# Ledger of designs, part 12: designed miniproteins, single chains, continued (3)

Each design is a single chain, and the fold is of that chain. pLDDT is the mean over its residues in the fold that is shown.

## One batch from the design tools (miniprotein)

Design m8413
Fold by ESMFold2-Fast:
Structure m8413 (fold): chain A 82 residues (1-82)
Amino acid sequence: MELVARAVGLVILGIGYEIDGNYEEAAKSYIEAGKLYFEAGDYETAIKYYQRAIDILKEAGLEDSEEAKEAEKNVEEAKKKL
């Protein structure tokens, strides 16, 4: 319950960073939100936010960043749970 509420807060924070053009911080917020959804057992929603982080980083030219690699690994791990 609290994990999902915290994840929602991180999604809102990520949207704020994305609007401000701070793509690296937006991606970090989405990755942390995805991790909380994963811990809550919501693997489909975890994948959604990991994928959003990847997409933002790719659009910003940061597809080779550590954040993008972490999110791609986390997507693969979450898919194994489906």
Scores: mean pLDDT 85

Design m8414
Fold by ESMFold2-Fast:
Structure m8414 (fold): chain A 90 residues (1-90)
Amino acid sequence: MKILIQVTVDGETVAEALREMEKIGEIKKVTIFRDGKIHTATTREEALELARQVKPGDLIIVELDMTEEEAKKAVEIFKKHGHKAKIFRT
């Protein structure tokens, strides 16, 4: 099922959180809103590279193919790594 997770960056990077989330479900797309620009990654390699470049205050939307229960675990992974995160349905 397609799930969107909204992340507000509060830590150094989100690359480690994305690697942990890949163990739960498939990452389909990562969109980063940074310095008035939109950056989109649709491959694993692109997503991890963009995730290393994030700064505190950046907004990220992660599109995942997983269940709602798995998405709740993904939100907790982002929070464990110091970020604010929630399931985004609108």
Scores: mean pLDDT 78

Design m8415
Fold by ESMFold2-Fast:
Structure m8415 (fold): chain A 67 residues (1-67)
Amino acid sequence: MAAARATATSIRMMALMLEGDVEGAAELAEETARELGGSEEEIEAIVAAVRAGDLLTATRLLFKVAE
């Protein structure tokens, strides 16, 4: 289920960000968005949000891709 995958990635992404691993969080988000069939524009927006520390936007965009 795509929504469950997005949820799992969002939790892992938050854990990585709490550890200061912004690049790991961005890579995880990119991989998951690509796996869920996200466009290159969607993937780029998600990665940019993660790198900016905007986890709310990154999570919202991941769930939008999972739809």
Scores: mean pLDDT 82

Design m8416
Fold by ESMFold2-Fast:
Structure m8416 (fold): chain A 74 residues (1-74)
Amino acid sequence: MPSVEEKLEAFLSTLPPGLAAAVRTLFEEAVRALEQGVPKEQVLAGVETFLDALRLPADHRAAVLAIFRELVEE
């Protein structure tokens, strides 16, 4: 069921609205890419690059990456 999405929404509630919106959009794009058959490694590399550009604090970046790794591993 929506365990990964529930974890994401709980985490997003701790972020400023602008950052929360950016991370939610990234999640939607990652799901779309996976559904279109983009390799899991390429999706994760893109996520990491985007999170680096957002300049999240290291602990927040690690938390978001953990959620995306669960998404990619299915």
Scores: mean pLDDT 78

Design m8417
Fold by ESMFold2-Fast:
Structure m8417 (fold): chain A 64 residues (1-64)
Amino acid sequence: MIKVVVIVDDDEERAYKLGREIHKAHPLEVEVVPVVGSKEEAEKVAKELEEKTGREVEIIDLSK
């Protein structure tokens, strides 16, 4: 089952760059969803994705 990774950052370019690298390394195992904003917004997106897809969701917070 495909794992979902939510990347949160206040820098859109940085979030998208990491997302592309993760997807390139694991194209069939990981779906990447970039979120520009706060960790709280990423947690809401992660919860919605987990409920909608039934997949495992991991959050990578780059804003720290």
Scores: mean pLDDT 73

Design m8418
Fold by ESMFold2-Fast:
Structure m8418 (fold): chain A 59 residues (1-59)
Amino acid sequence: DVLEGLRAEAKGVEAEKAGDYATAAAYYRQASDHFERAGLRERAARMRAKADEAAAKAA
């Protein structure tokens, strides 16, 4: 799950740079879920925060 989390995080960053905040939020949530399953609690929480921030910008 660490590699899947890193891939999802990278796609979230790319979407955010493109201004696609809705897609960025979805990828950051995927990254958070992968990091949680991998036991990376702090990294997962950080990804969830990024997802919430991106979702707010999408609204």
Scores: mean pLDDT 85

Design m8419
Fold by ESMFold2-Fast:
Structure m8419 (fold): chain A 63 residues (1-63)
Amino acid sequence: SAAQGALERARELLREAEELLKQGKTPEAIKKIGEALRLVRASEASQDQKLELFERAREILLA
């Protein structure tokens, strides 16, 4: 589904952001997190699925 496609892209962007943070590329990582969250917000995904990805993004950013 379109929602599942958006969620999978968001998860991939969050994986890329985590790698960038490990390299000290914080501005690039924040940009990727922003792109992921924008995709999640715009998707037709359930509230629970959206919350899960918002929480994952927060965990990555605050790690």
Scores: mean pLDDT 84

Design m8420
Fold by ESMFold2-Fast:
Structure m8420 (fold): chain A 101 residues (1-101)
Amino acid sequence: AEFAIAGAEAAAAGAEAAAEVARRGGDAARRAGAAVAAVGGGVSALLGAERAGSEEAIEAAERALEAAKRAALAAVAGDAEAAEEAGRRAAEEARRAAEAA
């Protein structure tokens, strides 16, 4: 549970950072940094869920990583609306992963 919760928190923080950078129109370097943070958070969530050994947690963590990748791509493209929506989905799925673990 502890590792899955830490992974979910990392995924949520990364997704929120990507959405915020997209919303504020950050420069290319800042968008790239936010994209890396979002994907890193998603990977952390998956590793946490895998360590917890729950099938439901792993499935939710996989969805969180997928949404984090969408948020990262939208942030790099400067699409604030798409980044916020994908970021929100990534955070939601990461919380489900932590709850299922």
Scores: mean pLDDT 72

Design m8421
Fold by ESMFold2-Fast:
Structure m8421 (fold): chain A 61 residues (1-61)
Amino acid sequence: SLEERAQKLLDEMVEKYGLTPEQREELRARLPELIAKAKSFGDLEILLTDEVRRLIEREKA
């Protein structure tokens, strides 16, 4: 399903960017909204990457 593919992508992003457990849970909580907003799986990947960047930038502030 799209949800299974999205969860796999999220797990890959967590590993790639070294997200904390708290950041992972925040990203997971946002996932249904991103799936609803996405026009395609490629669009979902872009939206998810943008959310990861926001989490990292917030930690730097």
Scores: mean pLDDT 80

Design m8422
Fold by ESMFold2-Fast:
Structure m8422 (fold): chain A 56 residues (1-56)
Amino acid sequence: ASEEDKERGRRALEEAIRMLKQGVSEEEIVERLVSELGLSETQARAAIAEAKELLK
């Protein structure tokens, strides 16, 4: 992947972690990541899944 793709993935993960810690619902996080970072729903859900694993 390009450097821009890696940066978008990193930012999506960081934002998912932050929002999960704040108690934001997964559906709201998906909507936010898709709207702000241009991710697909599948990519947004993958970032949320990874964030949840890191928060265990």
Scores: mean pLDDT 80

Design m8423
Fold by ESMFold2-Fast:
Structure m8423 (fold): chain A 78 residues (1-78)
Amino acid sequence: MENLEKASALLKAAEEGLLNGEISLEEARARFREAIELAKKEPDPVLRRVAVADLTEALAALEAAENLEEARKIVESS
């Protein structure tokens, strides 16, 4: 739980920072990658698999975004 809680908090901070213009798209992507590494440390295999899959998909969408406006729309849809 604690690793998923930290990953969730990091994800929320990255999403809020991106929407508020407080962080760059590159910084948001870096925080998503860090959240994935935290999720990989989850001892529950089911929660770990789901969290890693969800975060990996979200990061892939964020990396495919051509600009900050597209990235914000992805975050708003999450």
Scores: mean pLDDT 77

Design m8424
Fold by ESMFold2-Fast:
Parts: C-alpha cells; structure tokens; sequence
Structure m8424 (fold): chain A 76 residues (1-76)
C-alpha cells in the first residue's frame, strides 16, 4: 500500500469508471474486463482482479495477459 500510495489513485478510479461505462454499452467487451482486472490489481484488490480476469477469459480465452494476471492475483 505504501509503495502504491504515490500512484494516481484518482486516475485509476477514473479508468475503472470509464471501463464500467464501456461495459454498460458493450457488455461483451473482453478488453474492458481485462483492463478492469489490471486496474483492480494495481489497487491491490485481488478478489475484484480475479473476477474481472475470469470474465475476460470467458469471452477471450486466448488473452495471455489475463491468464498471467489471474495467476498473479490468485497467488496473493
């Protein structure tokens, strides 16, 4: 948490809001789910990161970034 305190938390929250808006229009957007997973991973919310990476993989099982992110989040 102290190491990530220097990150722009407001920017991460704005990104999350933006991806959620994308999903309200395009609920099958695997890339939006993947980016939500990355944002929650950056915030240290590993449970939410797992949820969104699993959603991304359910839509695009070839997303190598989502596979790696899921493995990392589950290791915490």
Amino acid sequence: PLLTARQDKDLLQQAIEGYQEVLSIQPDDAIAYYNLGLAYLQLGDYEKAIEYFEKALSLDPNNEGAKKGLEYAKSK
Scores: mean pLDDT 79

Design m8425
Fold by ESMFold2-Fast:
Structure m8425 (fold): chain A 83 residues (1-83)
Amino acid sequence: MTIPEEVLEAEILLALGRMYYAIALIMEKNGAPLEEVIELLRKAIELFEEAARKAAKDPELRAEAEAEIRRVEERLKELEKKK
């Protein structure tokens, strides 16, 4: 049983997006400039959007990517309140 190439790409992009999100949270906790944290969060969203696109034929993986986008967007709204 071989994982379809597109699904594997989506899983890798999802993992990368989660990595950027984690880095953004670490940077925020350590007092990094707001603009740098926002840039990392926007990069995470970009990766999750690409993951959702690649997972078009995998509804569960696509839903997971879409949930991660929503999660990061909520964090961006919290940071906008600190501005």
Scores: mean pLDDT 82

Design m8426
Fold by ESMFold2-Fast:
Formats: C-alpha cells, sequence, structure tokens
Structure m8426 (fold): chain A 82 residues (1-82)
C-alpha cells in the first residue's frame, strides 16, 4: 500500500514539473500513470488523488490548459474509484 502511494505522489510531482515546462502531453501522461497507482492504493486512493489535485492547484506557474487537463484526469480517476 505505501509503495503505491509513494509511486503515485512521485508521478504527480513529475506531472506538475512537466506542466510547469509547458509540456502538457507529458504532464497528462504522468497524471494518468499516477492516478492508476492511486486507484490501486485501496482506501487511500481518493486521498492520494486529492493530494495530487492540491499540488496542481497550488502551483501558480502552471498554465490553465495544463491545470485543467490534469484535474480532468484526476476527476475521472476519482469517479472510477467511487
Amino acid sequence: MEELKEKALELFKKAVDYARQGKTDEAIKYAEEASEFAKQAGEDGLRVLLEGGRLVMSDTSISKEARDAILEVLDKAARELL
């Protein structure tokens, strides 16, 4: 469980880093991969997705397009987990 949460959070950090660089396609790819690990984290999955969303929302250097795209990936994963 812990390893899946750590992997998801590391991948969310990579997604944020790529989003800051304007590499929206890479950011989406890493956000999707992170969401997949978060879904496998069981009861902690929603908490990990929420933390991923917080990382994206707190970074003011991310473009609206990249932010919205990543949040859409997280929303889809959260709906599948619920």
Scores: mean pLDDT 80

Design m8428
Fold by ESMFold2-Fast:
Structure m8428 (fold): chain A 95 residues (1-95)
Amino acid sequence: DLIEKGEYEEAVKLYTERIKKDPNDAEAWLNLGEAYRLLGEYEKAIEYYKKAIEIAGENNYKALANLGLAYEEAGNYEEGAKYLFKARKIYKEKE
């Protein structure tokens, strides 16, 4: 689901409560990371995208692509490129 502009803080609360009820909800971790990325909190976004990958598995190309983007937005272009390259490989392997 698209997190709408101006609702990111409410999305953080929603997905934080969802994770408290089910800490293995990879989608909730992914959406929490996206909300923090849209708030400009790139370090928290990176942390939560990594958690989504731990739960959903290393072959989740969407979480890896979002992680790479968050690293680039944080100014860490080397790590960003690494994860984007890994995401691209997995995406091509699945097709």
Scores: mean pLDDT 81

Design m8429
Fold by ESMFold2-Fast:
Structure m8429 (fold): chain A 65 residues (1-65)
Amino acid sequence: AAMSQEAIDAFNEATKEAREKATEYSFGATIGAPASYTVEQAKELGERAAKAIEEQMAEDKARAS
């Protein structure tokens, strides 16, 4: 397989967290606690995907700033 089920699970968790934070940012809420994920390698993959989402959110904040 290309990736293990455990890696896919951690990747989905990271993506879901980032998406939820995107909704939070749209409300201009408050500080969010950092999330921890299980598999280190899966975390790196999810972190790169989440960073792309966060860059999009940062762009939205920059426009509002």
Scores: mean pLDDT 55

Design m8430
Fold by ESMFold2-Fast:
Structure m8430 (fold): chain A 110 residues (1-110)
Amino acid sequence: SYVEKAKELVRKGIKAYHEGNYEEAIKYFREAAEEASKDPSAEALEVRARALEGLGRAYEKMGDYEEAIKAYEEAIALLEKAKAAGGDAQELEAEIRHLKEELEKVKKKK
């Protein structure tokens, strides 16, 4: 499924990120978000949001704050859609709050 492919790409992106390979992480997170976008389910929206969170973190490490902000804002919007689509409201609301805090921190690094 598109969701399972996207989850695998997210895992590869996270691995690259922890190894300090931020450009490789960006590539995997972009591919994961694209694969997840092919499925309209709440689970796919959540996976796409996680990919975009990873993309934002990788851009932040590279000093590309404008791209990091865009990725975090899109991730928040997708988590709000996942909540509306029947995802776990309590868990998603906590993730949304965390991403909003990270977004505000990145905005101050300009």
Scores: mean pLDDT 89

Design m8431
Fold by ESMFold2-Fast:
Structure m8431 (fold): chain A 92 residues (1-92)
Amino acid sequence: GKSAEEGAQFAVRGAEKAGVQAQGEVEGPKVTITLSGTTVEQMFAALAGGGAAMALGAEVETKTEGDTLTITITAPSPEIAGRGAEEVGRSL
């Protein structure tokens, strides 16, 4: 379904509400959230959301470059990937 895309959009909106520039990309059961202009505290919050995604059964990979944090969520299904992305958005 479109659940992964909806989760990615939720994460982007959550980040924007926190004052962070965000982009979401979806490829099947894989969601990539890129956060730009993040503070250290916002990076830790986003990583906590990534931990919640792992608890849902997703694999989470993170990459930090300066003030940019990229979180890649790879899940058994697009629905779980979307839920994982929502947890990242809620943590911001």
Scores: mean pLDDT 81

Design m8432
Fold by ESMFold2-Fast:
Parts: structure tokens; sequence; C-alpha cells
Structure m8432 (fold): chain A 75 residues (1-75)
């Protein structure tokens, strides 16, 4: 679940945090504000550069889906 993935971003295991960031990105437009906020914290504060990169990639994927929805609403 999304709630479990958000919790997994706080795991002591960087491999678990990396997978959680990737899975949250796959939610796209279905990602909650809480998921976006958790990914933003990971980009800024996660000690692993791999996890920070994965969180940034996840935010980009979510942002692309949000932009797609916004464009559809004006057409």
Amino acid sequence: SEEELIAALDSPDPAVRLEAARRLGELGIDASEEAVAALERAVRYDPSPEVRRAALEALVRIGVEQLREAVEKVM
C-alpha cells in the first residue's frame, strides 16, 4: 500500500528506501500529497545518494502525470 511505501522511506536499510522511492514514483497521478512530501524529504535529507536520486526520479514521474491531467482539463 502507499502508506507502507511511505513508512519504508524511513527504513534503516537503504535498499528498502530505494525500492520504496521507486514504487511511490510508479503511483503517478494517484500519489497522495503525503507521498510527495515524503519523497521531497528523501531528496533533501536521505544520506544515500542513490535513494536521493530515486526520490527525485519519482517526483519527476509524478509531476509529469500531474501536468498531463492539467493539459487535458484545458483542451
Scores: mean pLDDT 80

Design m8433
Fold by ESMFold2-Fast:
Structure m8433 (fold): chain A 83 residues (1-83)
Amino acid sequence: DPVLKRLLELEMELGVREVALAVELVVARKAGDEEAAKRAEEELRRVAELSERAVEVRKAYLEGKISPEEALEEAERLERELA
């Protein structure tokens, strides 16, 4: 299922971004860089919200609530917001 594969790839991409931001947050906090820590925390919240939406899209697709076309459109929108 190429649609499901695309949705799972998006979830993986979001997960990688979350790990990278978590590392940035730890480094910033250890360095006492309040500004960098705040930016990393804000980005982590943003990426977590995108991850939640990606999970909802996959669930809706698997349950047959949205079409393959709608699922791909949602994935593309989430990727644009991640960029």
Scores: mean pLDDT 88

Design m8434
Fold by ESMFold2-Fast:
Structure m8434 (fold): chain A 88 residues (1-88)
Amino acid sequence: MKEDEIRKLAKEIIEEVEKDPSLTPEQRRAAIYEIGRLAKAALENPDKVTLEEFREAMRGAARGAQDAVARGLIEPPSDEEIKEARKI
């Protein structure tokens, strides 16, 4: 698996989250943080991850984070954490 394809896919999913009008700012922040975290982990071993598996994992984690914030189960990430998550 090529690193550039992982970065491109993560950025595309982040853009989808940013443009989703049904999400609160807190839900967008939580989703973006989880996508960035998973992208960084996948970039450590890109040849072990298929694009299909990675896309599904990122979308699932983003939805889980959105739900957790909406239910008050987790605090939304800080501005600094979001900035770091975007460094893919």
Scores: mean pLDDT 81

Design m8435
Fold by ESMFold2-Fast:
Structure m8435 (fold): chain A 60 residues (1-60)
Amino acid sequence: MDEKIQRALAAIDEDLEIAVEMAKKKAQRLGLSDEETQEMIEEIREKGDRVKREYIERLR
């Protein structure tokens, strides 16, 4: 409902997308398995969700 919240969430999503792309490139360079790469991506996504929830919670 608040534009500030939507803007902050959009910025988090943008950072998350960049982080996922960087993680994939790093995993490829290090020769990590697909499983390890997926774990890194899931950790980044989980962190993103946590940051979003924490931000919303702080506003309540």
Scores: mean pLDDT 79

Design m8436
Fold by ESMFold2-Fast:
Structure m8436 (fold): chain A 80 residues (1-80)
Amino acid sequence: SMMKRVALLMARAAVLEAALQFSMRYNPADLPALIAELEELVEELRELARELEKTDPELAEELRRRVERLEALIAEARAA
């Protein structure tokens, strides 16, 4: 279902976000791979938000805010 796709992508985003923050502090060698995975996930979340705009505009906006937060974190990691 669409809602299960949302749940799984959001869960993966949380895991990768935590891994990225940990690696910025303790293992910067892992950053390029984690950034690449997060960039792919951000693209999937953007597509999902577009699909949801007509059916659930509130959830679509939540996903767009999540994308903005992840993009900010990716930018921070790239500057590290």
Scores: mean pLDDT 88

Design m8437
Fold by ESMFold2-Fast:
Structure m8437 (fold): chain A 65 residues (1-65)
Amino acid sequence: MEEEKERAYQAALDTLRAWAREQGLSDEEIDELVAKFREAYRKAKTLEEFQQAMLDLFAEFVERL
């Protein structure tokens, strides 16, 4: 359970950073995204809660582009 959640978080961070660099985001924008991802990871009690939080957060960010 905990290891699956941590693995999902690391994969999401790696994907997010790679994607953000390809989009030409600034270091400040990338740091903001990483901070929001970290907050979601800390608040989520289960893998499902974390996945839902990631989807919601990413959808909000993509709509800004």
Scores: mean pLDDT 74

Design m8438
Fold by ESMFold2-Fast:
Structure m8438 (fold): chain A 92 residues (1-92)
Amino acid sequence: SLLEKKPSPEEYEEIRKRLDELVKRIDTAAEQGNLDEVDAILDELSRLADEAEKRGYGDIVVETTLAIIHAAVAKIDVLNRQGKLEEWLKEQ
């Protein structure tokens, strides 16, 4: 973007806060066994990673990628607890 030559500290902190909120929501959704919410969080994390990458926030991209891995592991744990893991793996 020609209008965004330097990231503002405020924009960086807002993206950081969004990431922190999403990470907290992963654990809550997983504990509740809410697969739809975990999937929605994964979609939001993917969009956040893309936004951070376009803005050049490499550290946020790394942390968002780790959060995606965390959410994916949480999903696998929920599927396993609900007896759905084997069927889900067959559909991959």
Scores: mean pLDDT 83

Design m8439
Fold by ESMFold2-Fast:
Structure m8439 (fold): chain A 69 residues (1-69)
Amino acid sequence: MEELRRRAEELAREMAALPGVASATVTLSAEGGEVVVDLSAAPDDETMARLVELLREAAEVVREWERAA
């Protein structure tokens, strides 16, 4: 459980560091997991590809969290 929370925090920080991302959160709770990304501008294709990759990893963390709950 602690490892999943740590991975969620790391992924949220990596997403938030991308150009055009205003905020990114990965929330793990007793009710499940949630990934929210707010964009301040349209990212370029390279940034969007990286964001999609990080979103896939965040979705996997959420899936693992929900399976463990």
Scores: mean pLDDT 80

Design m8440
Fold by ESMFold2-Fast:
Structure m8440 (fold): chain A 72 residues (1-72)
Amino acid sequence: SEKLREEAEKNRRAALELGKKGTSAEEALQHAAGNYKLAAEARDRGDEKTAELAEKNAELALEAAKAILERE
């Protein structure tokens, strides 16, 4: 869906900004972006189970990025 593609692009841009700052959260945000993109593509083809799993993985990656940033 469009919203999931927007979330993917948002997290991709956030990862690039963090990469420029040299933070360890960059990889976690890249994983979140990739999983939101996968979820969007899965929903477009009607694969709801794959979309739900990818969204869950994206959320876990975002939580990991937040935890890393709070410790830095």
Scores: mean pLDDT 78

Design m8441
Fold by ESMFold2-Fast:
Structure m8441 (fold): chain A 65 residues (1-65)
Amino acid sequence: REEVKREIAEFLAEAHRRHQSGDTSLAPEELAELEERARRLEEWIRENPLSEEEWKEVLEMAREL
């Protein structure tokens, strides 16, 4: 559970950094991989819903990464 929370935080941090850098130079294949990764994390969250406290922890981790 904690490992997946960290993976979610890392994904959000990567997305945020990419947005801040203005780096939109993703090949279609790389974009597809990121979208698939996002879908898998969303499915896991749907099956294992995070509490408000757990979401705060994830967002805090992502913010600090």
Scores: mean pLDDT 72

Design m8442
Fold by ESMFold2-Fast:
Structure m8442 (fold): chain A 78 residues (1-78)
Amino acid sequence: MSVEELLELLEEAARHAGTTPLGEEIVALLSQAAQAIRAGDYETAIALLEEARRLAEESGDEKTVELVEKVIRALREQ
């Protein structure tokens, strides 16, 4: 998966998260993860995404969890 495709998935996750409880915190973590991905710091990106996934799961936002898990999996395959 390309960096551009990963960033598009994070934008989709941010749109879903922004309408849920904890949405602001999740969006902030996704934004920080996107910056880490652009910098090639995949270890930091994965850590931020794991926290975003945890908050999305707590919020009951299954779609954001799915999208974030997809990005984490792709980053681990780099």
Scores: mean pLDDT 82

Design m8443
Fold by ESMFold2-Fast:
Structure m8443 (fold): chain A 68 residues (1-68)
Amino acid sequence: SEAVELAEKAIERAKEAGNERALEAAERGLQHAKEGDADGVSRSGVLAVIAGDEETAELLARASKLLE
């Protein structure tokens, strides 16, 4: 799934940034993406914004849109 691939990319980006909160958000986003839960992925993207990782948030937002 392209949504799952984007969520996996979000995990890689959060790891590169060393942002543990963004990594937790991305890992939750991946689980929601595997379940086809667009709302769950979208909420995970909001958590990444709050964590200060806009790139991880953008990848999760794109994943959420693909599940709509």
Scores: mean pLDDT 87

Design m8444
Fold by ESMFold2-Fast:
Structure m8444 (fold): chain A 64 residues (1-64)
Amino acid sequence: MWEELAKENPNDVIALIQAGQEYFKQKDYEKAIEYFEKALELEPNNQEAKKNLEEAKKKLEELK
């Protein structure tokens, strides 16, 4: 699973983004946000991570 790859490869931006997307699909938006934020810490200009982070934050706000 992508979350296992992200744990084993914490500096792999692609694995972090994919793990975030898997949590997003499970509606675990808080964990999705954590993984997308980690990806942005490694690559601040990563547009995919930034876009996914914005979507996850919107979903979390809609639930509250």
Scores: mean pLDDT 78

Design m8445
Fold by ESMFold2-Fast:
Structure m8445 (fold): chain A 79 residues (1-79)
Amino acid sequence: MLPEEVKKKLKEKIEEYDKKIAEDPKNVDAYVERGEYYYVLEEYEKAIEYYEKALELDPNNEKAKKLLEVAKYELKLKE
């Protein structure tokens, strides 16, 4: 499990990407990166949400597709 200090810094990065998305709501990479930070925090449901938002903007984004599959698999194993 990640140390609390690392989790805090990851959440700060998530807030940074939230601002990037607010500046450019079509920035697919910002949604993918935000999802990756939730994935590292083991918040797989939120990671899935952001990967799905990335795919809503770009349905052919192979990175988002792969990360979505992995996050769904991890969520299934956790429950």
Scores: mean pLDDT 80

Design m8446
Fold by ESMFold2-Fast:
Structure m8446 (fold): chain A 56 residues (1-56)
Amino acid sequence: SPLDEAVAALRADPHNADALIRLLEASGFNPTDEQREAIRAALAAGKTAGEAALVL
């Protein structure tokens, strides 16, 4: 499923912003463009996926 694929991708690379965004979309959450950029910036700065999700 898209959810399982996103989880697997994020487990392989916990700083993969696209995988985190896909996980959120597969879970029924549709991030805004501002939230997507905030997630990308947080992960690029070395934050974990959990920490990046807190900027939502």
Scores: mean pLDDT 78

Design m8447
Fold by ESMFold2-Fast:
Structure m8447 (fold): chain A 87 residues (1-87)
Amino acid sequence: MLSPEEIEELVEVLSEYLSTVPELSEEEKERLVEAAKALGDIDIEKYPALPEDRTSESEGDRERAFLIEAALTLREGGVEALREYLA
């Protein structure tokens, strides 16, 4: 499970990245940030993103897989690793 501190770092870096993507609407950016915050309610270590989720027809499954991978990247390599992952 992500700590509140890990969620705050994830949200900060994700928000910084999303500010550089002009093609996304503000509503879409806010939705992604809220989805990242919701990761604090799940045990990502027990329910990691599956390769199949990344190619799922469900936009929510793909979004969740992306956010779980981002959170794990932050845990393993810190903020700089997450920035590299998003770039």
Scores: mean pLDDT 70

Design m8448
Fold by ESMFold2-Fast:
Structure m8448 (fold): chain A 86 residues (1-86)
Amino acid sequence: MAEVEEARARASLAQRLTGLLLRAVGLALDGDSEGLAELLREAAEELRELGAPEEAVELLERAAEAAEEGRLDEALKLATEAARLA
């Protein structure tokens, strides 16, 4: 049933997003700009494959760019907005 498949996909996506946000916060607190950027880029690719809204994927890509530039607070803000849309 499509509804059961959608519920399973949403539960999997929610678990991945929660784990990603927790790791992202840890990397930002450690000042690991490169690690945060890598995590957010990988997250954007995974979310695109899982059929997340393109707006959420775009926010994660922008978060990765902010992390690469050392703007960790902006990166976390964008990642949190992406999680709300996904």
Scores: mean pLDDT 78

Design m8449
Fold by ESMFold2-Fast:
Structure m8449 (fold): chain A 56 residues (1-56)
Amino acid sequence: SRVEELRRQAAYWKALAAKNKDSNVTKYTAASIRLAGIAFEAKLLGEEKLAEEALA
């Protein structure tokens, strides 16, 4: 489902953000923007908990 795909995407970008948090601000920022997009789409689908998880 789309929700399952968003959850996989969130996990991927969160891992990338964590890896780059203190070493590469550009990659960290890019991952954060992607996570914001995932959270926005999750909210449109009514998946508030997934949106919160993406931004955590």
Scores: mean pLDDT 84

